# Designed miniproteins, single chains, continued (3), part 60

Each design is a single chain, and the fold is of that chain. pLDDT is the mean over its residues in the fold that is shown.

## One batch from the design tools (miniprotein)

Design m10066
Fold by ESMFold2-Fast:
Structure m10066 (fold): chain A 81 residues (1-81)
Amino acid sequence: SLRDILLEAVGVVVAADRGAPAAEVKARAREVSDRLLPHLSPEEAAQLRALMAELEAETDPARQRTLVHALAIFAQEVVDR
C-alpha cells in the first residue's frame, strides 16, 4: 500500500540519520522510488526521478540525509492527496 511505502521511506530516513552505509541508504531509497512510481502522475514521476538522480550522485552524508528526507516528504505528499 502507499502507507507501507511511506513507512519504508521513513525507515530510510532513520537508517541515514543513524549512519547506515551510503550504499544501503541508496539501495533502500531506490526500492521506495520503484514502489512509488506506479502511483504517480507523469509530473510527479519526473520530480521523483530528478530527486533520485541527485541522491545517486551525492557523496556527502549530510546532503544524502537531506535528499532522503525530501524523498520521505514526497512520499507523504503522495499519500495525503
Scores: mean pLDDT 89

Design m10067
Fold by ESMFold2-Fast:
Structure m10067 (fold): chain A 93 residues (1-93)
Amino acid sequence: GVGDLSVPASPPTPEEIEAVEKAKERREKEGLSFAEVQTPPREVAPGLRERVVGLSWVDADGTEQELAARVLLDAAGVVRGLRYADKEEIEKA
């Protein structure tokens, strides 16, 4: 499953996971978020490709928040792993 990634560079705490889930619910209800494929799939190992997906929303304080995920895909395009990352990590990698 998507939880196959054992150690993300920025591991979410239970509180961060809850905040992300609440932000996703608010996005769906209020239309205050944006989701975009940031990069095309790139090969990171034979038969494995990585893609970045960005998600942004406006929080209760009016601050723009951004969450992104690195998604690992096999040769058939099936998701094999996922980790969340901040915007700076994505820009540098």
Scores: mean pLDDT 54

Design m10068
Fold by ESMFold2-Fast:
Structure m10068 (fold): chain A 80 residues (1-80)
Amino acid sequence: SQNLKQAEALRRQALELLVKAHELALKGGDIEEIRALVDRATELSVQAYELEGKSHLVESIRRAYEALKDYLIKLAEEAK
C-alpha cells in the first residue's frame, strides 16, 4: 500500500528528529529548538498512524510525545 510506505517514511523522519532532540538535550542545547523538534516529530508520527488506520492510538501517541518532550527539556536544563 502507498499509504503504508508513506507512513514508514514519516516514522523514519520522526525518529531522526527525536534523535536530534535527544542529542541537543544531552548537550544542554536550546530548549525551544528541542521543543520544536519533538512537536514536529509528534505531527509526523500522528500522520503515519492515521495513514495506517491506527487513529485510535493517536491520543496515546500524543501523550507519550508530550512526556518525552518534558523529559528532554529537563535533561537539557540539567546538562547546563
Scores: mean pLDDT 89

Design m10069
Fold by ESMFold2-Fast:
Order: C-alpha cells, then structure tokens, then sequence
Structure m10069 (fold): chain A 73 residues (1-73)
C-alpha cells in the first residue's frame, strides 16, 4: 500500500472563479490520506483502478504542493 509519512504536509490552492481570490488549504498526513481515499473511491465508481504507483505519485505531488485543480482555457 502507498506510504504517507506521519509528518507529511501538503497544500492545495484554489482560485475562486467569482472573486479571483486564492485560498490555500494545508493538509496533514491524515488529510492527504482522506484525499487519496476520496479519489480512489471516485475512480472505483467509474470502473477505473488506480495503481499503487499512481497513488504514490499523487501523495508525493500533494506533499510537494504540485497537486492542484487543473484548469484549461
């Protein structure tokens, strides 16, 4: 199973589309685990499976502050 360090800290940055204000949410190891679980559940609902490598990459991205909502023009 994917490894989440006990002292892991991540960040998610959201931009409000109405006010254009940026909000940053700090994630603890428990929050990162919950985000991963929610994503896993969502993929399972679509008949998709996340590999352990994909789950680990997501955790690493959250810790590095590189995971954020993908917006394309």
Amino acid sequence: MVEIPADAKGTLTFTDPVTNQTTTVTLDAEDIRKVLEDIRKGFEGLGLTLSEEEEQALVDALIAGKAGPRFKE
Scores: mean pLDDT 69

Design m10070
Fold by ESMFold2-Fast:
Structure m10070 (fold): chain A 72 residues (1-72)
Amino acid sequence: MSPKEKAIKELEELANEVIEEALKKGDYKAVAQTLELTGQALAELNAAKSEEEMKKVLEETKKRLEEIKKQI
């Protein structure tokens, strides 16, 4: 797998974990926030021209997903 494919897969797996947790608690706001954040991160990963840029997007998105999870 390319570094980009690995980053996308890791992002999707993390996003799915947050979505499942939010759905179990009926927190549809957290579901919507996770989907919006994931969409933005995927666009940024697709626009990234270096592995360093992809890593930065993934790390920043992961931190924001953890913040959403804390609100659930």
Scores: mean pLDDT 83

Design m10071
Fold by ESMFold2-Fast:
Structure m10071 (fold): chain A 82 residues (1-82)
Amino acid sequence: SADQQRQQLYQQAVQLLLDAKNKGIVSSDQVSAMVSALQTFVGTGDPASAAALEALIDEIGKTDPAVAAQLRALLDQLRAAQ
């Protein structure tokens, strides 16, 4: 189902963020902000939460463009699963 697909993509994004935090690529504050915005977007599809996710991904991309690209791909899949 679309709900199961969104939940799976959410879990993949959370794991990617935790791995990036363990590698020193993202801060705890960035992880918290991303997780909050992801939860809102997965639950509501709110365009404002999608815009917040894009801004956070752009900031992460300044440190690691590969991690940012992976997060953007997951966000694009989440948008398609709405």
Scores: mean pLDDT 85

Design m10072
Fold by ESMFold2-Fast:
Structure m10072 (fold): chain A 90 residues (1-90)
Amino acid sequence: SHMEEAEKEIEKIFEEIRALIREIRELTRNRGSLADLQALVARLQEKFGELYRIAEEYPELKEEIMERAKKLSEEALEVLRRAAAVILAE
């Protein structure tokens, strides 16, 4: 069904977001460039945008998507704050 296909796409996007968060942690550990951090932030924003679009298309899944997205966005924000502090440190 279209709903089952949407659920599979949602799981794929959540996995992609988790992978991006891991990449940001790796970038932070290796003291990577601000440009690379900005690229990963842009990809995170794109993936969260895809989740919000699916939530609007499938109102029945919206509550679950928004709850899970909120938890991941809080984790992403914490990881990004640490990355910024490390990469922007003199």
Scores: mean pLDDT 88

Design m10073
Fold by ESMFold2-Fast:
Structure m10073 (fold): chain A 61 residues (1-61)
Amino acid sequence: SMEELEKERRELYAELNAAISRNDAEKVAQITERLREVAAKNPILAKNLEMLEAMLAKEAG
C-alpha cells in the first residue's frame, strides 16, 4: 500500500542520514539501492531518488 511504501521510505531516509553522518559510503550505496527498489513502485519516489543520486554524485566529484 501507499502507507507502507511511505513508511519504508521514511525508515530508509533515516538510515541514509545516519550513514552519511558517519561517512559510510558502502552503507550509503546499499540504502540507495533499496530506495531505487521502492521508487520503482512510485514515480514520485523515483524522482526523489534521482535528485538524491545527483547530489551524491556532485559531492563525490
Scores: mean pLDDT 74

Design m10074
Fold by ESMFold2-Fast:
Formats: sequence, C-alpha cells, structure tokens
Structure m10074 (fold): chain A 87 residues (1-87)
Amino acid sequence: SNMEKAEEILKELEKKIEEAEKKLQTASPDEQRALRDEFIKWYQEKAKELKEIMKKLSKEEQEKVERKFNEIEHRALSLLLKAEDAI
C-alpha cells in the first residue's frame, strides 16, 4: 500500500541519519564535507519520493506521515549543523 511505502521511506531516512551521525563523529573535515554532500543528495531524493507518495494518501495518513517527517527533518538539520561545527 502507499502507506507501507511511506513508512518504509521514513525508516530508511531514520536509519541513514543514524549511520551518518556515527560516521561524522570520526570523519576528517574533507570526509565530513563528502558525507554531508552525499547525505543531502540522497535525502532530497527520498524526500521527493515521499512527497509524491503522500499525494496518494488520505488526509489523516498524510498528517501522520508529515508529523513523523517533520521530526526526521529536525534531526537531519541538527546532524548537518553538527557537521559544520565539528572540531
């Protein structure tokens, strides 16, 4: 179903953020830049796919997915900001 596809993408986003957070903690400045750029590109593609699926969902399902996606976006933004401030 479209809801199952949306939930799968949300799980992929969460997993990728966790993996990126771990990698960024030990990465050199050059590696951090490369990881950040790769993450941004991947994230944008997945976010676009999710938004297309959301158009096929009921209003109630869209609100549920949007709430979870907003939480994920805040976490992703926090991760990217930490990458810029990395010592």
Scores: mean pLDDT 81

Design m10075
Fold by ESMFold2-Fast:
Structure m10075 (fold): chain A 71 residues (1-71)
Amino acid sequence: SAAEEARQKEIQELEKEFARLVSELIRSMEAGDDERVKELQAKINEVLERIEELDSLRAAELREVLQQALG
């Protein structure tokens, strides 16, 4: 359905934003920019919460990916 296609497209765009923010987070952590790290963590959480509303299982998988990336 058009609604399902729109939902999948929204998830794909949110996943792209998640990947971008995680890459920026890692760079900011390596640079020791504590203020930027805090801002990026908040933005990542907002994106994950939005994904969870659309697909709770996918959000859980991405949280595991984030945990592995950060140690």
Scores: mean pLDDT 88

Design m10076
Fold by ESMFold2-Fast:
Structure m10076 (fold): chain A 94 residues (1-94)
Amino acid sequence: MLKKELEELIEELKELIPKVSPSMQKDLEKIIKHAEKLIELIEEGKADERLVRRTIETLRRLVEILKEAEREGRASELTNADVEAELRRRLAEE
């Protein structure tokens, strides 16, 4: 159920917000708002399933990156550029 997976990822991102830098918090809040809008489109039957699946995959990788940084005590040190570079690397599966 794509909607439930997206809702679970939003909750995980919300739990990570207080652990990251203030600039990253703002970006995560924007990402959460975009994901919530996508949930509304799913409920209306207007969402492109391929777009939803790509969004879920991107958010899963993002959550993994942030949780790894949290385990290393480095979540507050992550820049948006570091996260973007690592996200691109993981999505390419090189």
Scores: mean pLDDT 81

Design m10077
Fold by ESMFold2-Fast:
Structure m10077 (fold): chain A 95 residues (1-95)
Amino acid sequence: EPLSAELQQKIKELLEKMLELIKKLLEAIEEGDLEKAEEEFKKLAELLREGQRLLGTAVPDEKLEESIKKGLEALKDPEVREHVKERLEEILAEA
């Protein structure tokens, strides 16, 4: 479906910000800085919510909040951090 030029620009800006946050999240995970990883994860989740609003794909806020809470809880587990790191590295390699 055709997107307006303004919407296309906003999506591009959003994707660029998401890639930067993914890089920062990877760095925080590699350094073992859980507080920094949680902050970058929260910022990434807020950008994902903004993207959903821009695209009109309404995921209920309650489900998004639940997913964020589960993600933050999971990051406390070293095995989950390794898995997240591998997945983020794959996303960055494909981007």
Scores: mean pLDDT 70

Design m10078
Fold by ESMFold2-Fast:
Structure m10078 (fold): chain A 59 residues (1-59)
Amino acid sequence: VKVEVEYKYEKVIGPDGKELTKVTAKIKTETFEGTASAVGSKEEAEETVEELIKGLEKS
């Protein structure tokens, strides 16, 4: 278990007043601890957070 990630999902109001999904990931690695979040459609927010996590692994 090289990377530990905890996902949280929440409904939020976007800048245009539309209901969106906020995805928050709490990330722990051997040398790093941080939090990443994205707001959009559920799928887009999930993909964005996953890309951020992948970037952290590549350094």
Scores: mean pLDDT 74

Design m10079
Fold by ESMFold2-Fast:
Structure m10079 (fold): chain A 91 residues (1-91)
Amino acid sequence: MEEARELAAEGELAAALGDYEKAVELMRKAWELGYEPNAVDLAILAEALLKLGRYEEAARYAREALRLARERGDFVTATVAETILKKAEAA
C-alpha cells in the first residue's frame, strides 16, 4: 500500500506539471498495486486522458469520478468531473 500511495502522489504531481502521459501511467500502476482511487484521483486521471486525446477513456473515468463525488457530496469535484465528461463526449 505504501508504494501504491507514493505512485498515486507522483501521478498527481505529474498531472499538475502538465506531464499527462506520466500521470496516466503512474496513477494506473498505483491502482494495479492496490491503491483505491477516490473521486479526485479519477478526475485527475480523466483530465490527463482528455489532454492526451483519449476521449473514450477520459469519459469513462470522468463518469465514475462524478458518481463518487455525488455520493460524497463533493460538489467541487463533481463539477470538475462533469466538465471533463462533457468535453470528452463532445469530442
Scores: mean pLDDT 85

Design m10080
Fold by ESMFold2-Fast:
Structure m10080 (fold): chain A 82 residues (1-82)
Amino acid sequence: DSVRKLNEELHKKLKVELLSDEELAALEAANKNRTAEAAKKAFPAAIKMEERLFKVTDPNPTEEQIKKFEEEIEELKKRIEA
């Protein structure tokens, strides 16, 4: 529910692209079950959400902010693969 509501609010206020129903369902399943398997299925949608949040936080990010964001995404990938 909260992820769907956030997705709609971001679209309405910031005109960012909506996540698909499939991506939202994967995120909801991962949130509810907290299993590694559900997290793996939600992983592409989670990265897409993080990328959107990064863009709406600062449209002109510094090199330091970009590096930190890339490190966070890489850490998420390593956690899913482990």
Scores: mean pLDDT 62

Design m10081
Fold by ESMFold2-Fast:
Structure m10081 (fold): chain A 65 residues (1-65)
Amino acid sequence: EIDEAIDLVTEGLDLLKSGNLAKAQEILNEAKKKYGDDLVIKALSLLKSSGKYKALAEALLELWK
């Protein structure tokens, strides 16, 4: 479900922000496996509007297109 995808994606973005790249990639790959690319892309698009995660969410959307 989208709320669960948002939670897991947010965890990955927080890890990216803290510089823990290996764990961030692991969590984001887990989100893609559990929820599929479409739901993860929707979660990133919603987080992009939050301000706090805008830059990181936009960067990941570019990376995964």
Scores: mean pLDDT 78

Design m10082
Fold by ESMFold2-Fast:
Structure m10082 (fold): chain A 57 residues (1-57)
Amino acid sequence: KKREEVRKEVKAFNDKAIELYNNPDLPEEERKKLEQELYNFSLDLPGRAARKLQEEL
């Protein structure tokens, strides 16, 4: 398992999540796209790995 790759994905994931929450002016269409991408990442395994890494980090 490549930790660097997972760490990079977690950071990108977190950055998009922060953008979603800190940008209430985001159009609903763009917001849905971002939320879908975030869900896609969580479904792709990083959900479990991200939680573990965030705790270890």
Scores: mean pLDDT 65

Design m10083
Fold by ESMFold2-Fast:
Structure m10083 (fold): chain A 112 residues (1-112)
Amino acid sequence: MEVEEALARLDAYIAAGHVSAGLVPVREENGLVELDLTIAFYDPETGRLVGEARGRAIVEKEDLEALTDSRLPAFLARLKEVKIEDVRLEGATPEAQEAVRAYLEKRAKELI
């Protein structure tokens, strides 16, 4: 996959809800919690894992403790210092993977 195709597939996965986000607390310091962020992409036809992004985010402890499914968009909007460190998307070129990384990092607080 070239850059344009990879980004179009990513947008389609997000829009269709074929994306799963996992947040795992790894460290707490001064009321801030560092989170391991994993975003997984699934083929809509097969349900097979086709890509994964890994990153880090920081959140205030009170925002994490208030997290519920109904408050997920508000929680994600309050994430600080979101960094996407690694992206693997099956069949994507290294250039396409970097484009997906930059796109997810820029839009993580807006879309997930």
Scores: mean pLDDT 75

Design m10084
Fold by ESMFold2-Fast:
Structure m10084 (fold): chain A 81 residues (1-81)
Amino acid sequence: SAAERMRAVAARYARRLSPEARAALDRYVGQILAALEAGDLAAARRVLSEFAAWAKAHLDPEQVEVVDRLLAGLYTLAEEA
């Protein structure tokens, strides 16, 4: 399922993220999955954009790069759902 694939992508990148970024990842992935289960692709895309903006505001450039790679994978999976 898209949910299982998203969790797998999130888990793969979690080890490279700071504890703060990992906590944010858990929160945002939960919101994206809830939106997709509701059939609300616009809400899922909004949450992805909010996570990207949060990362740029709170993380150093190296962590932002890791989050950007993660988000590219999640964006692809959200569009396929």
Scores: mean pLDDT 81

Design m10085
Fold by ESMFold2-Fast:
Order: structure tokens, then C-alpha cells, then sequence
Structure m10085 (fold): chain A 80 residues (1-80)
């Protein structure tokens, strides 16, 4: 289903964000570099969610998952 596809994209984005934060901490990466890498994950997610919205016409569902994911990534950044 469209919802399951969106959930998978969200889970993959969050997992990648967590890995980037863990890697950044272990390597003592500058915060600016960490934020750039996390921004790339957010941009890729936005693009993929927009593609699903266009294919399915279910823009409200796609926007819900997009916003929830970006909020979770922001929360991870604040805890980093």
C-alpha cells in the first residue's frame, strides 16, 4: 500500500539519520558537517515523498509522513 511505502521511506530516513549522528559523534565531526549530511537525508526524503504524492494523488497522506519524519530528524539533531 501507499501507506506502507511511505512508512518504509520514513524508517529508512530515520535509520540513516541515526547512523550519521552516531558516526559524527565517533569521528568528532564538526556540527556544520553533521548538519549538511542530515540535510541531504531530509532532501532525499522530500523528493521521494513528493514522487509518491504525484503518483498516488494522496498529497495529505504524503505530507503527514514527510512532516512527522522531518520533526523526528530535528529531534535527533537536538539530542546530538
Amino acid sequence: SVEEELKKLVEEAIKRAEEVIADGKSQNLPREELLLRLGEISDELIKKVDEIAKKTGNVPLAEKYRLETLKKIDELIKKA
Scores: mean pLDDT 80

Design m10086
Fold by ESMFold2-Fast:
Structure m10086 (fold): chain A 65 residues (1-65)
Amino acid sequence: SEVEEQRRLGAEHARGLLLGLAEADVKSGGKYRPQLEEAARQASETLPELRRVAEEALEALREAE
């Protein structure tokens, strides 16, 4: 379905944004943590692989503190 293809494309785009935010947050010392936490929550409901990426980013931030 066309709708299903659009959803998959959106999920791939969201994954790229999550990785970018995670990298920026590590470099900035946690300024974007609230956005990453919200993204992790949304990803867990939409696409399981995005949840793992967001959780890994949050874990790295906690270790950097």
Scores: mean pLDDT 64

Design m10087
Fold by ESMFold2-Fast:
Structure m10087 (fold): chain A 71 residues (1-71)
Amino acid sequence: MYKIPEPLSRETQRRILEAIERLLEEREGLSESEKAARFAAAGIALSIGASVREAAEIAGLSPAAVSRLIR
């Protein structure tokens, strides 16, 4: 029913999230590309079943910003 793209194993999804989190940490203070990467990281985290709080922590966003993505 839901279109959850699950072509990747759970371990691969986890590695992608960790890589995105690390990239966001190293590229703090960058412009629109950093913000786009943060929103992408939050979206990926939510798609694999992470909570809004967990997705916000991974992406470096507020929980309110992440919640806005799913409304």
Scores: mean pLDDT 65

Design m10088
Fold by ESMFold2-Fast:
Structure m10088 (fold): chain A 68 residues (1-68)
Amino acid sequence: KEAVRNAIREAAKALGIELTDEQVDRIAEVVLENPDDYEKVVEEIQKITGLSRFQARLIARAALEALA
């Protein structure tokens, strides 16, 4: 939701990456649908954004932690 979207934007900003609002929304949906599946979230972020696995892992971690 809003906290998840904010966490995604903050993580991307920290990495120097610009994500579109559409990419942020799609990632947030994946996180909300897969709150216990870190590897699936990482893989979907890579598909949505084209980012490296390292960058996708950092974004996935921040987004999943925002759900807690």
Scores: mean pLDDT 84

Design m10089
Fold by ESMFold2-Fast:
Structure m10089 (fold): chain A 67 residues (1-67)
Amino acid sequence: SAAATIARSASEKMAGHAPSEEQAAAVGDLGRAGGSAEDIAAVLRAGGFDEKRARGAGEAIRLLVGS
């Protein structure tokens, strides 16, 4: 989906590596559903992102998927 593609690109840019396709789909769907940056960051952290990278990526995904 477009949301998954945006989530993957935003995570790569903000965190320096891409999430898995499953993670990208999950955080893209969460962003589309109006999930907070904190909720998106929590999914990324569960998938192995550290707190700082997850925060940056979560904020970017929320803004880009919600735009």
Scores: mean pLDDT 77

Design m10090
Fold by ESMFold2-Fast:
Structure m10090 (fold): chain A 55 residues (1-55)
Amino acid sequence: MERALALLERLAAGETLEGEDVDVVLGTLRERGLDGIFEEHELPEAARRALEALR
């Protein structure tokens, strides 16, 4: 969880993630049923909303 939160904060700041880091974020979102946030919203807004939902 903590790694996914740190990576989401980087996405919310407008950073680009590498594939392995993207997999960590998407895996955590799917486990929590939050993967739809990334379909409904574009970065960086999607990352900000996912952070709020995971905290």
Scores: mean pLDDT 76

Design m10091
Fold by ESMFold2-Fast:
Structure m10091 (fold): chain A 60 residues (1-60)
Amino acid sequence: SAVAEALDYLVRTLADGEARPLAALRAQFADQAAFNEALARLLAIGAVERLPDGTVRGVR
């Protein structure tokens, strides 16, 4: 599933807890709809957070 691949991509990339530009993360993933769904799911469960500067990071 493209959404499962986007989830793996985001979880792996954000595992270090470093803040990363959302635009750069989005640009690295070809299926933008799957990326948006995966990001929304991770935000909803509190696994990642969006910062005011347009970056996102893993929580814990």
Scores: mean pLDDT 84

Design m10092
Fold by ESMFold2-Fast:
Structure m10092 (fold): chain A 79 residues (1-79)
Amino acid sequence: PRVRVTIRASTEDVKRAIEKLLEDAKKMGIIEKVEVFEDGTIVATISAPSLEMAELSAAVLVSLARRVGAESTEIEEVP
């Protein structure tokens, strides 16, 4: 199962902080893919053995992103 986390950053400094956080999480094997967009939108795709594990990982990621200044966050299941 996969979930997608969409994060919006209002400044370049917040965007860079989130990118570093997601790069570290990717190195730990938590994140399958990270996509960064010019409008300050960052999308992380999480793959896990169960939906519950994917959602838990996404919730942790959202919490960390908000702590570093993310303007908005969204979690959705990927079919």
Scores: mean pLDDT 81

Design m10093
Fold by ESMFold2-Fast:
Structure m10093 (fold): chain A 92 residues (1-92)
Amino acid sequence: APPPAAEEVERARALIDALAEETARWLHEHLEERPALLAEIDARLADPSLSAEERELLRLVREAVERAEDLEEAKRLLREALELELEAQLRR
């Protein structure tokens, strides 16, 4: 298949940046939800059927939740997780 147009990739990355910022801000404002979110992520990470790529994605999300008090670090980790998902979809 032909590669996606540069404009489509740019739009996808802009959406990733916006979603990462919104999610990091929500986590930072709702630190009381962190223990429940970490428990859900840890339960999913216990699934032995996860691919290495799915496991890395969940680890980045877990670290973002754990570091939610640091808004910029949480945003960076969420952006990395979303970019990994985009790259996986582009390889299909």
Scores: mean pLDDT 81

Design m10094
Fold by ESMFold2-Fast:
Structure m10094 (fold): chain A 69 residues (1-69)
Amino acid sequence: NEELEKLKAATNDIDRISWALRTLGYKDALSYVIPAFFETRNVEEVIEYLEKKLKLSEEEYKKLKELVA
């Protein structure tokens, strides 16, 4: 089922992005990543949302993209 595969992929993306944020020092990563997925639903848009929401520096933004890739 394509819809179930999409949901599973989103869950894996949430875990990966949350891990990346924790690596950058954001202990409560899930409290940011889960709302981002509610607002966007794809990885590129989630990363952009997090950059704006957390006011990430250019260096942090680049590192987040690198860790998620």
Scores: mean pLDDT 77

Design m10095
Fold by ESMFold2-Fast:
Structure m10095 (fold): chain A 99 residues (1-99)
Amino acid sequence: GKEELLARARELLDAAVAKVVEADPSLAPLAERVAELALELIRKLVDRGREEEARRLAEETKARLDEVAELAKHDRKAAIDRLSAEVLKLIGDLIDLEL
């Protein structure tokens, strides 16, 4: 159901953010912002009956955060650049959904 999908998405993304923070605590604000934006978009997709797209977005965002956690261990600038790009992408996706 909708509530189960949203709860699982939140748990998945919270765990992914925790890995980024463990690798580099200074990335917490950007990683948390990615998770917040993704969860907002996931909720809006679920509200519209687009549950398959919501599930895919949760999985793709988790994969992106996992990649950032590994990058943060040896290339902090690349990790920041990737998180910033993901924030901008999610903002764009949210705007497109309302248009």
Scores: mean pLDDT 89

Design m10096
Fold by ESMFold2-Fast:
Structure m10096 (fold): chain A 60 residues (1-60)
Amino acid sequence: SAVEESIEEVSKLYNVPKSKLEKGYQGLLRHPGEIDLVSKETGIPKEVLNALLTRVKSRS
């Protein structure tokens, strides 16, 4: 899926575990537009969350 493929790529590029990115993505779905909150809750840098969102959005 677009989400799974994007998580795999971002995991490799930023050396962040796939399970952590999956939690980050779920956080973004629960709190739309609140990337700062999701970053704080998950410990994932905002840069990494933005990279994930951009990749998912480009794969429709």
Scores: mean pLDDT 82

Design m10097
Fold by ESMFold2-Fast:
Structure m10097 (fold): chain A 119 residues (1-119)
Amino acid sequence: MEKIKNLTEEEIEELKKILEDKSAEPVAKFRAADILIETGDEKYLELIAEFLKEVLTTSTDLNEIQTALVLAKKAAEVFKDISPLLPLIPILKELLKHEDPAVRKLAAETLKVIEEKLK
């Protein structure tokens, strides 16, 4: 995948609209979130965290849950101030009890990154 290193304000606005669009395909929302994480701009982290929280609390699709956990971990690794990700901690702790081993592993890895950043 080509890395978009400098996004225009219009391109950022389109990505934000995709994340907020209830009718958008999940794959499009995950791509939009991943691109916004790669900008490293902390002002998008709250929007990203809200999207990830929605997926992790409402989705029953294992691929969607796993992708959201991968993106949550990536966000926790990329951003210095991870305060917008703190509401995910209780959700991640519940996912440690999930029946799918990959979901449990990804939740544990994501939680570890977040907790290490808080020390």
Scores: mean pLDDT 82

Design m10098
Fold by ESMFold2-Fast:
Structure m10098 (fold): chain A 74 residues (1-74)
Amino acid sequence: NDLIKKLSELTGLSEEYLLEILGDGDPNKPEEQAKLAATLFVQGKISSSDIQRLAEITGVPVETILREIAIQQK
C-alpha cells in the first residue's frame, strides 16, 4: 500500500507497525487513512507538516485529518 510505505519512509516506523495501528481498517479508504494519521499525530510520531504532506500524497483533506485528531483527543 502506497500510504503505508510513504508513512514508513516519513516516520521511520515499520510498515508492519503502521498496519498494527490501523488494525482492521482498510488502508485504501480515505476515512481509515485519516484515522491512522490522526493516531500517529496524537502519539507524537508525526508533525503538522507531515499531515500536510500526507494530505497531498493521499488526496485526503487536512481538515478531515484534523477532525479525527480532535475526536481522538476527547
Scores: mean pLDDT 76

Design m10099
Fold by ESMFold2-Fast:
Structure m10099 (fold): chain A 74 residues (1-74)
Amino acid sequence: PSEEEINRVAVAVAKALLDAGKTDLANRAGSEVYQALRAGNVDEAIEIVRKAAEEAGLSPETTQALIDRVRAAG
């Protein structure tokens, strides 16, 4: 995956969490997803998304869409 593609996915994760009103979580999870994908750790990035989505109360549909984006970027 390109750095631009990884950044786009990390931004999408952060935006979903920001839209849920979780600013600190968005900054943390977005950064962690970026770092995990840069390292090639797709499974780690998926787990970061799952935990952050659960904490933020994101819908199952939104959570799955973010996981699918992470999987596609890896």
Scores: mean pLDDT 85

Design m10100
Fold by ESMFold2-Fast:
Structure m10100 (fold): chain A 74 residues (1-74)
Amino acid sequence: SEEAERNFLKGGEAIAAGDYETAARYFKQAAEVPGITPEQRAEAYRLAADAYVQAGKFDESERWRKKAEELRAA
C-alpha cells in the first residue's frame, strides 16, 4: 500500500540521518497500515527493533523482535 511504502521510505531516510527514534516510529506506523501482508508487517517490526537498538532502547527492541518472530512462526 502507498501508506506503508511512504512509512518505510521515511523510516529509511531517518536511519540515514541518524534519527533512530524517528525511524522506529515510522516503521511501527508501517506495521499498523491496514491490508499489508504478514511478511511486510514482520519486516516493519524487525526494522523498528533494529532502530531501537541503534537508539539504545533495548527493551523496546526485544518487544518488536518478538512480534516479528511471531508472524514468521505463523
Scores: mean pLDDT 86

Design m10101
Fold by ESMFold2-Fast:
Structure m10101 (fold): chain A 78 residues (1-78)
Amino acid sequence: GAVEAAKKRAIEKLKELLKDPSLSAEDKAALEAAIKAIEEAKDLYGVAVALSAALKKVTSPKVKEALKELIEEIRKEA
């Protein structure tokens, strides 16, 4: 369904971001926590909340922009 597709997309993008060797330990921890929260989310709102929580914790401009894009995509699917 739409929720499972959104979760897979978000987790895939966050895992790709985690491959960036320039990420701080703080940004990595925030992305790992976001992946866990997305896996536990029951609806598109839960996925958006998890991504928004990560956005508040990360410092990398590249990661912030990627999270904003994912949130906007989820918002359009809801």
Scores: mean pLDDT 83

